# Ledger of designs, part 81: designed miniproteins, single chains, continued (3)

Each design is a single chain, and the fold is of that chain. pLDDT is the mean over its residues in the fold that is shown.

## One batch from the design tools (miniprotein)

Design m10981
Fold by ESMFold2-Fast:
Parts: C-alpha cells; structure tokens; sequence
Structure m10981 (fold): chain A 110 residues (1-110)
C-alpha cells in the first residue's frame, strides 16, 4: 500500500540522516583533534562546529569544509540510489549542504 511504502521510505530516510549526522560529528571531532582543540566526548555537533569556527586555523576549516562537502555529496548519492523520487527533497538538501561547504572552503582559503 502507499502507507506501507511511505513507512519503509521514512525508515530509509531516517537511517541516511542518522549516518550523515554521525559522519559529520566524526569529521568535526577528527579536525578538532588535528587543530589541538579539546572537545568533550558528549559535545553536540553544534558545540563541536561552533568551537572549530571560533578556534581552528583557516587551513583546517578549509580542509574540513571540503570533506563535509564530499560526505554530503556521497550521502546525496546514497539517498538517490536508495529512495529514487521519494528522496528528492533529501537529495536536494544534501546537495545544497555540499554547495554551502564548498563556498565555506573557498572563503577559508582567502
């Protein structure tokens, strides 16, 4: 049924979002360590990235932003492959995120 199909796609969307959130958090923690920035183990993604933007060198922000763009593109591809038309909004949001991170990388390199 349409409801069963919608429920199945909802679970797939939630998994893609959870995986993407975890990948973003892991990259944030990796680049905080690379920059010598101490972050609590229970810190939110928002806390990690606020501290990185405030305290990290521009070169670290540029590299992190390029990696965030890459994982957003990879997550968009996974969403497109798994969800097809049902994932169109999620794919568009992930591609927009990738574009924003590319702009952030270019600005940090200046």
Amino acid sequence: SLLDKANSKSDEIQKILNDYHQEVKDLGLKYAEKAGIKVPSDASVSDIFTKLVKEAPKSVIAELSRELSRIADESAKRAADLLGDSGEILVSLLRMSSSVFRIAARNAEK
Scores: mean pLDDT 83

Design m10982
Fold by ESMFold2-Fast:
Structure m10982 (fold): chain A 59 residues (1-59)
Amino acid sequence: SEAIELIEQGKYEEAKELLEKEIKKNPSSEKYMLLSYAYDKLGKKEEAKEYFEKAQKLA
């Protein structure tokens, strides 16, 4: 996944933007988990929690 590669490179903002576009087309638990992680690394703890909860509901 391109989003995972961006996260591994520390490109959290780019990963966030890509994941947000992908989720609008086809949401999944994995995509919400990755988005939660990217928000967490950017210091956006509230948004990270919200996306983590969305991931849990889809699992």
Scores: mean pLDDT 86

Design m10983
Fold by ESMFold2-Fast:
Structure m10983 (fold): chain A 92 residues (1-92)
Amino acid sequence: MENAARGAQAAAGGTKASGGEAEVEAEGGKVTITLRNAGPGGMVGAIGAAAGTWLEGGKAVVEVKGDTVVVTLEGLSEEAAKEAAEAGRKGI
């Protein structure tokens, strides 16, 4: 089963593999992953992070703004949110 952390790492890593840029912010129990020029791999990772968050009982929003994709993960446990943020940063 997908989890938020695997998706976050795939989103960042897939974006970098496509020559894009990825940023991860963790603030007040919310994880925000910003992808620029994500490419197909980064987009699949973004969807995985969102799906994993919902499956873990959280809430996720994926917003597309031109060449930028913003994935917001909320309502995860403190441990799951930390794991997702660390995995996303590892993918950068």
Scores: mean pLDDT 80

Design m10984
Fold by ESMFold2-Fast:
Structure m10984 (fold): chain A 55 residues (1-55)
Amino acid sequence: MPSPEEAVKMAEEAETVGEAEDWGALAAAQGASPEQLKRASEAARKLYEEGKDPG
């Protein structure tokens, strides 16, 4: 089972917004810190701004 930190790293390596959001949600479910959740949300935001949407 991935740790919150592993889930956040997967979000940061994600290629689509949906993938990053799914990993962020998993990190939250695993009890990630606010700093970890912020990193995951920033990864999703960067992908969205780059036009790398889930479709």
Scores: mean pLDDT 77

Design m10985
Fold by ESMFold2-Fast:
Structure m10985 (fold): chain A 56 residues (1-56)
Amino acid sequence: SAKEAALAELEAREEERYRRLLEAFRRIGFDEELAERAARALYEIEREVDRRVILS
């Protein structure tokens, strides 16, 4: 279905989204451990929001 296709696309973009967030936090001067934690936290929130929007 269209919803399954959208969820598959969301999963396929998972690595790209995380890398983009990680690079953004590095760029503003976060150390590696903090950048990884911050990128992970924001990525998890964005992924869940997108998932809920797709399923709505």
Scores: mean pLDDT 80

Design m10986
Fold by ESMFold2-Fast:
Structure m10986 (fold): chain A 107 residues (1-107)
Amino acid sequence: MRKLLEEYKEKLLELLEEKDPELAELVREALRLIREYLENRETDPERAEELERRLAELERQIQERLAEKGDEELQRLVTGVIGLQALMELGTVDREALLKKIEEILK
């Protein structure tokens, strides 16, 4: 099952990269920082705080680019990627709803 979620995430990232390579890179960097934050949040609070600040800046850049483009498809792709990462790391109760949305994006 984790392999399927990773495959969906990669497909969404590939579609995002085709539409906007710069936005795709910002999203990939945000995913890396989210993972590092989750690994360090309980063991290294100072590093977690630095990672949180860097994530806030990346989120600002992503939101600004999405607003400039006004492309609902780009918004859906970004939301899908982040949602899949959250599902994989945190195990959300909205798993079925998220997967249905991802399947609709990939059609």
Scores: mean pLDDT 75

Design m10987
Fold by ESMFold2-Fast:
Structure m10987 (fold): chain A 69 residues (1-69)
Amino acid sequence: MKEQDELLEKAKEYEKKGKMKEAMILYLKAMKLAYEEAGRPKEVLEKIEKYIELVEKNPNLTRDELNEL
């Protein structure tokens, strides 16, 4: 089973429990795995990693900032 699918299920569960920050982090981790499987360059993967760290430190990231990645 793809780890991406498991991360998405966990993200949905946290979202349902009102843990929106944790859900967002899991969604970003799932996106990174999807990009790895799609053969995206490591530069893009590194940007997603930085976004995960930023969400952990700064939950005030806007939707537009996330879409820029």
Scores: mean pLDDT 71

Design m10988
Fold by ESMFold2-Fast:
Structure m10988 (fold): chain A 70 residues (1-70)
Amino acid sequence: SPDIEELKKFLEDAIEKAKNEKLSEEEEKKILKEMEEYLELAKRSAIQPLVDFIEKAIEEYKKILEEKKK
């Protein structure tokens, strides 16, 4: 579906941006907020594979940002 493909691209782009770019604190927060909003929608829709995919992407995103601060 278009919505799922767009979401997957957003998550992939967010992770790539976190790996390859210096993000400002505001940019980091904005991306994380959008990812968490998608997670909430997926949870409400009870699509467990999508929930798992988004949770994994958020965890990877947070780990990348945390590693850059150490």
Scores: mean pLDDT 81

Design m10989
Fold by ESMFold2-Fast:
Structure m10989 (fold): chain A 74 residues (1-74)
Amino acid sequence: SLLEQAQRLFQESQQLEQQRQSAQQSLDKVIKESEKEDPENAKKAQKVGERHLGELEAQAEQKRREGQRLLEQL
């Protein structure tokens, strides 16, 4: 059913959001540890990490929007 498909998409969106939060925490830790030893490496890690976080956020939002569209068809 459309409702079950929407629920699965929302669950997948939540899982991606949790992955984003975990990745953010890991990035923050890496930056905090690296900034004292090598500020340039910390800056590079920040840029790469922010791109990855953005990708996870975009994927989560896409699945949320798809789920919402299915609910609108009910």
Scores: mean pLDDT 86

Design m10990
Fold by ESMFold2-Fast:
Structure m10990 (fold): chain A 55 residues (1-55)
Amino acid sequence: SELEEKFLKELEKLNEEVAALKAKYPDPNDPRYQEELEKIKKRAAELFERYQKEK
């Protein structure tokens, strides 16, 4: 499914951003890490919402 393929590609990009964030901030208790992680979580929620709407 093209819809599933698109969703998985966008999810993969978010996972790459999380990996990059962990490399940049090795301490998960760093407030900068927490702030950026929260932004990624919000984008992930929006991605899941869009996917559910199209399903």
Scores: mean pLDDT 81

Design m10991
Fold by ESMFold2-Fast:
Structure m10991 (fold): chain A 70 residues (1-70)
Amino acid sequence: MEVERIREELVRVGKEGAELALKASYEDIQKLTEAMAKAIDAVNAGDLEAARKYLEEVRKLTEEIKKKIE
């Protein structure tokens, strides 16, 4: 199901984000945390379109942080 898959992705990228937090800037971590919170709120509200959009933002932010820390 879509909600279950979104939750699985949020857990996965959340773990990855926590690992990156040790190496990333405070600003980057704030952006990542904000995007994750919005994705979780959208899932809880049943807004699957918004949830997918914010999950994609989380993925993009994670990749940007990885590029910065190299």
Scores: mean pLDDT 75

Design m10992
Fold by ESMFold2-Fast:
Structure m10992 (fold): chain A 61 residues (1-61)
Amino acid sequence: SALEQARRLLAEAERLFAEGRLEEAAKMYDHAGVLASVAGDEELLARAVEGSRRAAEQIAK
């Protein structure tokens, strides 16, 4: 389901972020956000958006 895919992508994005793979993490957060939106999960969408924002902030440094 879109919800299960969104959760898996969010977990992968969090792992990539922790590894310092920020560009990959940002793309994965964006993909997780799209799927969370399709699934109607506002909490998961908010987590994906915040993750993408944090990754973009770190890339800009």
Scores: mean pLDDT 86

Design m10994
Fold by ESMFold2-Fast:
Structure m10994 (fold): chain A 61 residues (1-61)
Amino acid sequence: MEELEKMRKELLEYGEELGVDRETVERIIKTLELAVREGLVSVEQAKEAGKRVLEQLAAEK
């Protein structure tokens, strides 16, 4: 899905801007990709959830 590649790129860029470790961002992306592929959430919902998680992790530092 082209939408998954776009989500991945956006979350990696956002995570870098927030100072979140790349390995952590990649783990979050893998979890979200699985949820989308299993039909649990839409790509849009996954992207929003990913951004919220990254913001929370940045705030905890």
Scores: mean pLDDT 81

Design m10995
Fold by ESMFold2-Fast:
Structure m10995 (fold): chain A 60 residues (1-60)
Amino acid sequence: KKEEVEKEILDYVKKNKDTLSGEELNEKLNEIYEKNKEVIESLTKEEAEELRAKLAEVAS
């Protein structure tokens, strides 16, 4: 489910941004995106933009 994947991505960043380096976080995020790219690509433009906004919030 796309909401489930989105939540897992956001939770991963939130929980690991303090313990992983930015490069390690980006590598793991890329792996998650690749494994779930069909789900990620099925997101609407609005949903994809919301996910990016949420990622920016948790990464800042």
Scores: mean pLDDT 74

Design m10997
Fold by ESMFold2-Fast:
Structure m10997 (fold): chain A 70 residues (1-70)
Amino acid sequence: MKEAEELIKKAEEALKNQDVDGARDYIVELYRLAKKENNQEVIKKAYDMLNKFATIATPEQLQALRDDLS
């Protein structure tokens, strides 16, 4: 899916640049898209990016992302 591929690229770029706000937005969009499409591979990719997000985010920022995914 072109949309998922684009969101993955944007999320990976944001994570690389330690852009916490951008990474959060793209990871949330990717996860919601993956759930809507029932794409297990993309869901797994979103979780992998969530784990990377946890390495650059404060506990409060990580909790905010988890709340967005609930």
Scores: mean pLDDT 81

Design m10998
Fold by ESMFold2-Fast:
Order: sequence, then structure tokens, then C-alpha cells
Structure m10998 (fold): chain A 59 residues (1-59)
Amino acid sequence: SEEEKKKELKQKIEALNKRIDYLRDMLAQSTDPALQQGYRDGIAFLEEEKKKLEEEIKK
């Protein structure tokens, strides 16, 4: 059960990493300040979610 929970958390972190990478790529290609801010806000939100999942793996 504990090993299965850690595996699920790692899979969720991997999915978040893919979304973060996508938004970082979009941010790098964007020239619109409003879109750039939206991408930065999205990245910050996903990074915080990732941090919470990483802390759960440590417990």
C-alpha cells in the first residue's frame, strides 16, 4: 500500500513536470505581456502543487 501510494505520487509529479515544461516553453515563445503573466502564474501554481506532492513522498 505505501509503495503503491509513492508510485502514484511520482506519476502525478511526472505529469506536473510535463505541464510545467509546456508552460515554460510557451512563456519563452510568447511576446504578449498578458499571456506571459498567465504562463508565469500557471507555472507558479503547478510548482507549488508539485512541492506538496514531493513533501507527501517524504512522509
Scores: mean pLDDT 87

Design m10999
Fold by ESMFold2-Fast:
Structure m10999 (fold): chain A 63 residues (1-63)
Amino acid sequence: ERAELYRRAKELGDRLIDAQNAYEKGEISGEEVRRLHEEVARELGPLAAQNVADTRAIAAKEA
């Protein structure tokens, strides 16, 4: 169970990196990147991922 959550977290993290790269190339909107952050938080629930996603989303929003 813990290993399964870890694998899912890594997969979602890789997806966020790909989305960030696409955004920097102008291939997707910042709105889509933000939605992915929310999706990651929902998928992992109350784990550290929600805390990380929240702080990263706030930092991006303030930029």
Scores: mean pLDDT 67

Design m11000
Fold by ESMFold2-Fast:
Structure m11000 (fold): chain A 90 residues (1-90)
Amino acid sequence: SAARERAIRLAEEAALAFEEGRYEEAVELFLEAAELDPSHEALLLYAAAEAYFKAGRYDKAIEYLKKAKALDPSTAEQVDKKIEEIEKAK
């Protein structure tokens, strides 16, 4: 679908922004991609949380990690480990 194709492009732009240290922009792009592609929402929210963490937005990072885990419980181990990492960085 056109929405899915747009979501893929936004996620690619978000990944490039993240690599370039533009973390706040990466968050916005990952969150927009998540809205357009619900089938990959958990993955995209996890990516947004990593961008929040790099931006020093620790509470927002934890919030979005918990949302990703709620959408896809199979991510629980990965999410819990990442939350522990962020809590130690505070």
Scores: mean pLDDT 90

Design m11001
Fold by ESMFold2-Fast:
Structure m11001 (fold): chain A 62 residues (1-62)
Amino acid sequence: MKAVVVYTGLSDAEAEEKAKELQKKYGFDEVEIRRAPNSLEALELAAKLQKERGYVPILLGS
C-alpha cells in the first residue's frame, strides 16, 4: 500500500523525517512526499493522488 505525505510550513528535511516515521509505524510499501503552498492546495493534491493512484493521503503542517 502506498501513501503520500502532503505538507505545508515544514522544511523538506522535517517532512522527510516525519514521512519515514509514518512509513515504519504503518508499514507503507512506499511514501511519496509533496510540498503544497497552503492547506487548501494540500487537500486538493492529496484528493487527486488518492483518486488517480490510490494513495493513502497524510496531511502535515499548517
Scores: mean pLDDT 80

Design m11002
Fold by ESMFold2-Fast:
Structure m11002 (fold): chain A 95 residues (1-95)
Amino acid sequence: SEQEAARLAMAAYLHAIAAEVSLTLDHPDAREQAVRDLRGAIELAKKLYELGFKEDAKSVLEAVRRAIDAMAARFPDDPEIAQLRKEVEELEKKL
């Protein structure tokens, strides 16, 4: 339903925002928190796409992309961040 899609999109945006916020923290868990939040947002974007809400999925992926770019700037040699970027790019190709 449209209401379910809106709730999923909101949850995904909150995950993407949380990842960006985590990157501002000087804390040992900041990277791991950001990765978990980005994975959550990507999974919700996949679900939105599978349910046919392609525009909502696209908007979520745009927010996730911004957070990944910020994270890659701070952790340029991180293979897990590179993998997250690839997952986003593959989803974007389907939209």
Scores: mean pLDDT 82

Design m11003
Fold by ESMFold2-Fast:
Structure m11003 (fold): chain A 114 residues (1-114)
Amino acid sequence: MELVEKASEEIRKVIDELEAAFDAVAQRLSPSQRGAVRRLVDEIRKAYDELVEAAKKSPEEFRKAAQKLIETLERFVNALRGLADSDPAARPGAEAGEKAYKKIKEIVDKLVES
């Protein structure tokens, strides 16, 4: 449980950095694009909250919640890549999303394999 709690804290730091990066670029996006990015960030935060609760239950529940978080991040990164193709202002957000995805996946993979 301590390893899972430590991983949850590290994931929270990565998500907080991600939100700060998107806040910085959101002002350069259209209102529609800002709404889409905000909804995706909200989905990531909800998946993280589920991960924290799952960590209190069992390693199996943690694995399931972690998989959902990874899948949510993949959808987010793919959506931002699509936006960046049409709007260069979204590129820093897409890069931040890719970095967050990689970091969280590395944390989760170490716990699942150990």
Scores: mean pLDDT 76

Design m11004
Fold by ESMFold2-Fast:
Structure m11004 (fold): chain A 76 residues (1-76)
Amino acid sequence: MREEAIQLGKELGKKLEPELREKIKAGVSISEIAEMVKKKVDELAKQKNLSEVERNIVLQAALSEMAKIMLETQAE
């Protein structure tokens, strides 16, 4: 379901938050951070046997959480 896929993406983003904050503070590029998030989404989709549509929803939700973490980290 769409709501379940959105929650999976948000939960993944939250689990990655410490690593994302470390990479942002270390000056890793936004593109490299985004590629890391995409790779984690692909691994999760494979593990849970998600459809292509569900995988894309998870990806969008995870990238949204990443953007929020980046804004909060840069404000600190």
Scores: mean pLDDT 80

Design m11005
Fold by ESMFold2-Fast:
Structure m11005 (fold): chain A 66 residues (1-66)
Amino acid sequence: DEVLAQAERARELINKGLEAYKQGKKDEAIKYFEEARRVLEALQDRWAAAPAGIAYVKELIEKAKK
């Protein structure tokens, strides 16, 4: 299932971004979160959880920019 595979990829990208953020690598964290956002936005019409995931990732990007 392409949708499930892309959803799993977005989850992995979010986890990588969170680990980078914990290490103080804010620019690296933002890059992972932005890639996760792009993946989730491509799913927004195909996966009911995508809008909530997009909102979550946008919050993470804003937090990392501070």
Scores: mean pLDDT 84

Design m11007
Fold by ESMFold2-Fast:
Structure m11007 (fold): chain A 57 residues (1-57)
Amino acid sequence: SLLEQAIEADIEAALEYMKASIARLEGDEETAREHRARAEELRARAEALRRKAEEEA
């Protein structure tokens, strides 16, 4: 379902934020920035899927 896909995207975003935090602690700002960008893309996808699921419910 769309809601399940949204939840999956939210979980992936959380993992990417974790990876960004780890990279930042290691002093790798480039890698941290890359992971944060992926997290924001995944959050946007989750939001779009959630809105569509609400529309169909």
Scores: mean pLDDT 85

Design m11008
Fold by ESMFold2-Fast:
Structure m11008 (fold): chain A 90 residues (1-90)
Amino acid sequence: EELREELARELKELAEIVAKAAEGLGLEETARRFREAAELAGVDPERARRLLEEVREELRAQPASDLDAQIVLSILDMGLSIRKLILKNR
């Protein structure tokens, strides 16, 4: 229960952060998907995680010259890695 609640909170926070970043860079479709992940985090944290992973792979498929996509990818990748470390140490 506590671990699931912590996962939900951490995923929602990450999703909200990357949604704001994507919105600020004009990546409206990507921002919508991150907002969907934030909404899902409280209901189905595992589905929210899968959605964030899916968007991460889509951003990786973009050309390296797409700096906006690379910025959002860097934030998302770092956020997911940090949260995996936190949850592993619980």
Scores: mean pLDDT 78

Design m11009
Fold by ESMFold2-Fast:
Structure m11009 (fold): chain A 66 residues (1-66)
Amino acid sequence: GDAARVAQVREEVLAGARKAAEEKGKEAALQMTREAIDTFLALGALDEAQAREILAEVEREVERLA
């Protein structure tokens, strides 16, 4: 995918995960993140490697907030 689009998706997903972790907790944030990433994969906005990278970054960020 386009690097600028991937960067935009990454920032959006991270921001959503941080907010969800603070409001609903870690498990809810991770579930919402997986659903968002699955949607972006289905739309062709991310490839599998990009999706895995963003998910790993979200898991680290959510762990930091716990």
Scores: mean pLDDT 82

Design m11010
Fold by ESMFold2-Fast:
Structure m11010 (fold): chain A 88 residues (1-88)
Amino acid sequence: AVDELARLVRELTPEEALRRFAEKMGYKEKVDEILKLGLDESTLRLLLNFFGAVAAGTEADRFYQLLIDALRGAGKEEAAKIVEEIYS
């Protein structure tokens, strides 16, 4: 999982890597809804790091908090709610 995520991040755009990784983890529909809300590249990379942490079983809470803070700080409250649903 971690090696696959690292490969996708190197070969694809953050959006494409995120879509493929989310589909593999069963979160495709929720991630598609988040992507429709128009996130910047830094937030997309943070979302990828969060999914990587969840798949690896390490640092997930830390990346979750960073992601939620970034989304709410950018006024993307609906995206933050979808992330909360994925992690809950």
Scores: mean pLDDT 74

Design m11011
Fold by ESMFold2-Fast:
Structure m11011 (fold): chain A 76 residues (1-76)
Amino acid sequence: LSEAEAAEAIAALAKSSFPEEAKELLARALRALAAGDGEAAAEAGEELGRLVAEKAGGDVEEAARRGREVALRAFE
């Protein structure tokens, strides 16, 4: 992901109906991916996974692990 693509995605995200907490985490993941920082992207994905499971009543730790894996795969 280029920095320009990440900036466009973040701008679109800011106008979405997602909760502010989810927007902040997703913006962090997008910026980290654009910067080539896989670990920062993985951490943001992990936190987003936890947030989603917490709101949906799912398994928080499994969602965190899955969010981390998805972010790392997007970096490949």
Scores: mean pLDDT 74

Design m11012
Fold by ESMFold2-Fast:
Structure m11012 (fold): chain A 55 residues (1-55)
Amino acid sequence: TAEEAREYVRIAAEQASKESGVEVSEEAIEKAAEYLAKGDFDKAQKILQEALGTP
């Protein structure tokens, strides 16, 4: 569900933030979760990577 996708993305973003030291915005989390809920994993991952400033 969309709520489960949002929780999953939030946990992943928190883990990545701990490793990179960069905070992920709530907007980026919401956008990534929306794509993940639609089955677009690649787009969701790209949004999170861009929010973290990683290639």
Scores: mean pLDDT 75

Design m11014
Fold by ESMFold2-Fast:
Structure m11014 (fold): chain A 64 residues (1-64)
Amino acid sequence: MLEHFLSAFQFFDKDGNGYIPAKAVGIVMRSLGYHLTEEQEQMVHDMEVDGQVPYAEFVKIMTA
């Protein structure tokens, strides 16, 4: 896949189980030259489980 943010997600998904730390979502976006909107930041907070964000929710945050 040619999506750089997908590669960045995989870089932070050390366990390979489709989860990354909620803090990593902001780091991924920043490294790609993006900034999270207030809505996206709230989605991270609402969708995180024990400080982790699943890939499916990460995609939703990026497409919001």
Scores: mean pLDDT 70

Design m11015
Fold by ESMFold2-Fast:
Structure m11015 (fold): chain A 60 residues (1-60)
Amino acid sequence: SMDEIFELIRRAFQHAGSDEAELQRLLAELGKMLGPDFVEELQSALAQRPAIEAARAKLG
């Protein structure tokens, strides 16, 4: 499912941290596998990453 893929991607991006070059590399590979529409959605989520991390910490 999309949620499972998103969780795997989240873990990979968490490992990359704030390394912009690594994040761009991951986005390029995802575009090759899942298409540009998915990458656009993921880039939107990444732009909100600090808020997402804060929300995740509260939820556990």
Scores: mean pLDDT 65

Design m11016
Fold by ESMFold2-Fast:
Structure m11016 (fold): chain A 51 residues (1-51)
Amino acid sequence: MSDAERVLLRAIELRNASGDHAPLEAYLEEAARELGLGPEAVEAARALMYG
């Protein structure tokens, strides 16, 4: 699994756990931070969402 896929999957988990209905994009930076990944992984995950 790529870093982008890991960030996206973790962001989905965080959003589902929060229950606040914020857009998925709001969780990408926190997901990357938890995984120890940088902004490049966030941008790749965002691209994956729209690809």
Scores: mean pLDDT 80

Design m11017
Fold by ESMFold2-Fast:
Structure m11017 (fold): chain A 62 residues (1-62)
Amino acid sequence: MSFFDESLKFVLEQVKKYVEEGKYDEAIELLKRAIDFFEWVDDSEGVEKLQKELKKVEELKK
């Protein structure tokens, strides 16, 4: 709810832009930092969603 949901959405939108630009390493680093942040604020739902996206981006890295 609220701020964390919006922050998660923003991170995922930035990851999508990095992937579209072929900046896979930057997308991976952003996701890792976001996962660390959401773990510190105890948002397990956010962590799970970010980990899922991290796996997808790692698989797309050519």
Scores: mean pLDDT 79

Design m11018
Fold by ESMFold2-Fast:
Structure m11018 (fold): chain A 56 residues (1-56)
Amino acid sequence: SLTPFQKAGLAAPKSEEQRRVLRGVGRTLRAIGDAIDAALAAGKSLSEVPAVPLQV
Protein backbone atom coordinates (compact mmCIF):
# COMPACT_ATOMS: atom_id res chain seq x y z
CA SER A 1 0.00 0.00 0.00
CA LEU A 2 1.04 3.60 -0.55
CA THR A 3 1.85 6.00 2.28
CA PRO A 4 -0.36 9.11 2.67
CA PHE A 5 2.47 11.16 1.14
CA GLN A 6 2.67 8.92 -1.94
CA LYS A 7 -1.13 8.94 -2.34
CA ALA A 8 -1.04 12.76 -2.32
CA GLY A 9 1.64 12.70 -5.02
CA LEU A 10 4.38 13.78 -2.60
CA ALA A 11 7.71 12.06 -3.04
CA ALA A 12 10.01 11.23 -0.14
CA PRO A 13 12.82 13.83 0.16
CA LYS A 14 15.92 12.80 -1.77
CA SER A 15 18.34 15.61 -0.89
CA GLU A 16 20.01 16.24 2.48
CA GLU A 17 18.66 19.82 2.41
CA GLN A 18 15.07 18.57 2.06
CA ARG A 19 15.60 16.10 4.90
CA ARG A 20 17.09 18.85 7.09
CA VAL A 21 14.07 21.11 6.48
CA LEU A 22 11.62 18.28 7.24
CA ARG A 23 13.48 17.45 10.47
CA GLY A 24 13.13 21.10 11.51
CA VAL A 25 9.40 21.02 10.76
CA GLY A 26 9.09 17.81 12.79
CA ARG A 27 10.80 19.39 15.80
CA THR A 28 8.51 22.44 15.60
CA LEU A 29 5.37 20.27 15.38
CA ARG A 30 6.47 18.25 18.43
CA ALA A 31 7.06 21.48 20.41
CA ILE A 32 3.58 22.75 19.46
CA GLY A 33 2.03 19.42 20.49
CA ASP A 34 3.83 19.51 23.84
CA ALA A 35 2.63 23.09 24.50
CA ILE A 36 -0.99 22.15 23.69
CA ASP A 37 -0.82 19.04 25.91
CA ALA A 38 0.59 21.08 28.81
CA ALA A 39 -2.12 23.74 28.46
CA LEU A 40 -4.91 21.13 28.36
CA ALA A 41 -3.48 19.29 31.39
CA ALA A 42 -3.46 22.61 33.32
CA GLY A 43 -7.09 23.33 32.33
CA LYS A 44 -6.11 26.32 30.20
CA SER A 45 -7.70 27.31 26.89
CA LEU A 46 -5.73 26.97 23.65
CA SER A 47 -5.67 30.79 23.40
CA GLU A 48 -3.31 30.74 26.42
CA VAL A 49 -0.70 28.60 24.62
CA PRO A 50 2.31 30.78 23.72
CA ALA A 51 3.61 30.99 20.16
CA VAL A 52 6.23 28.30 19.49
CA PRO A 53 9.34 29.41 17.55
CA LEU A 54 10.37 27.47 14.43
CA GLN A 55 13.06 24.93 15.34
CA VAL A 56 15.54 24.10 12.55
Scores: mean pLDDT 64

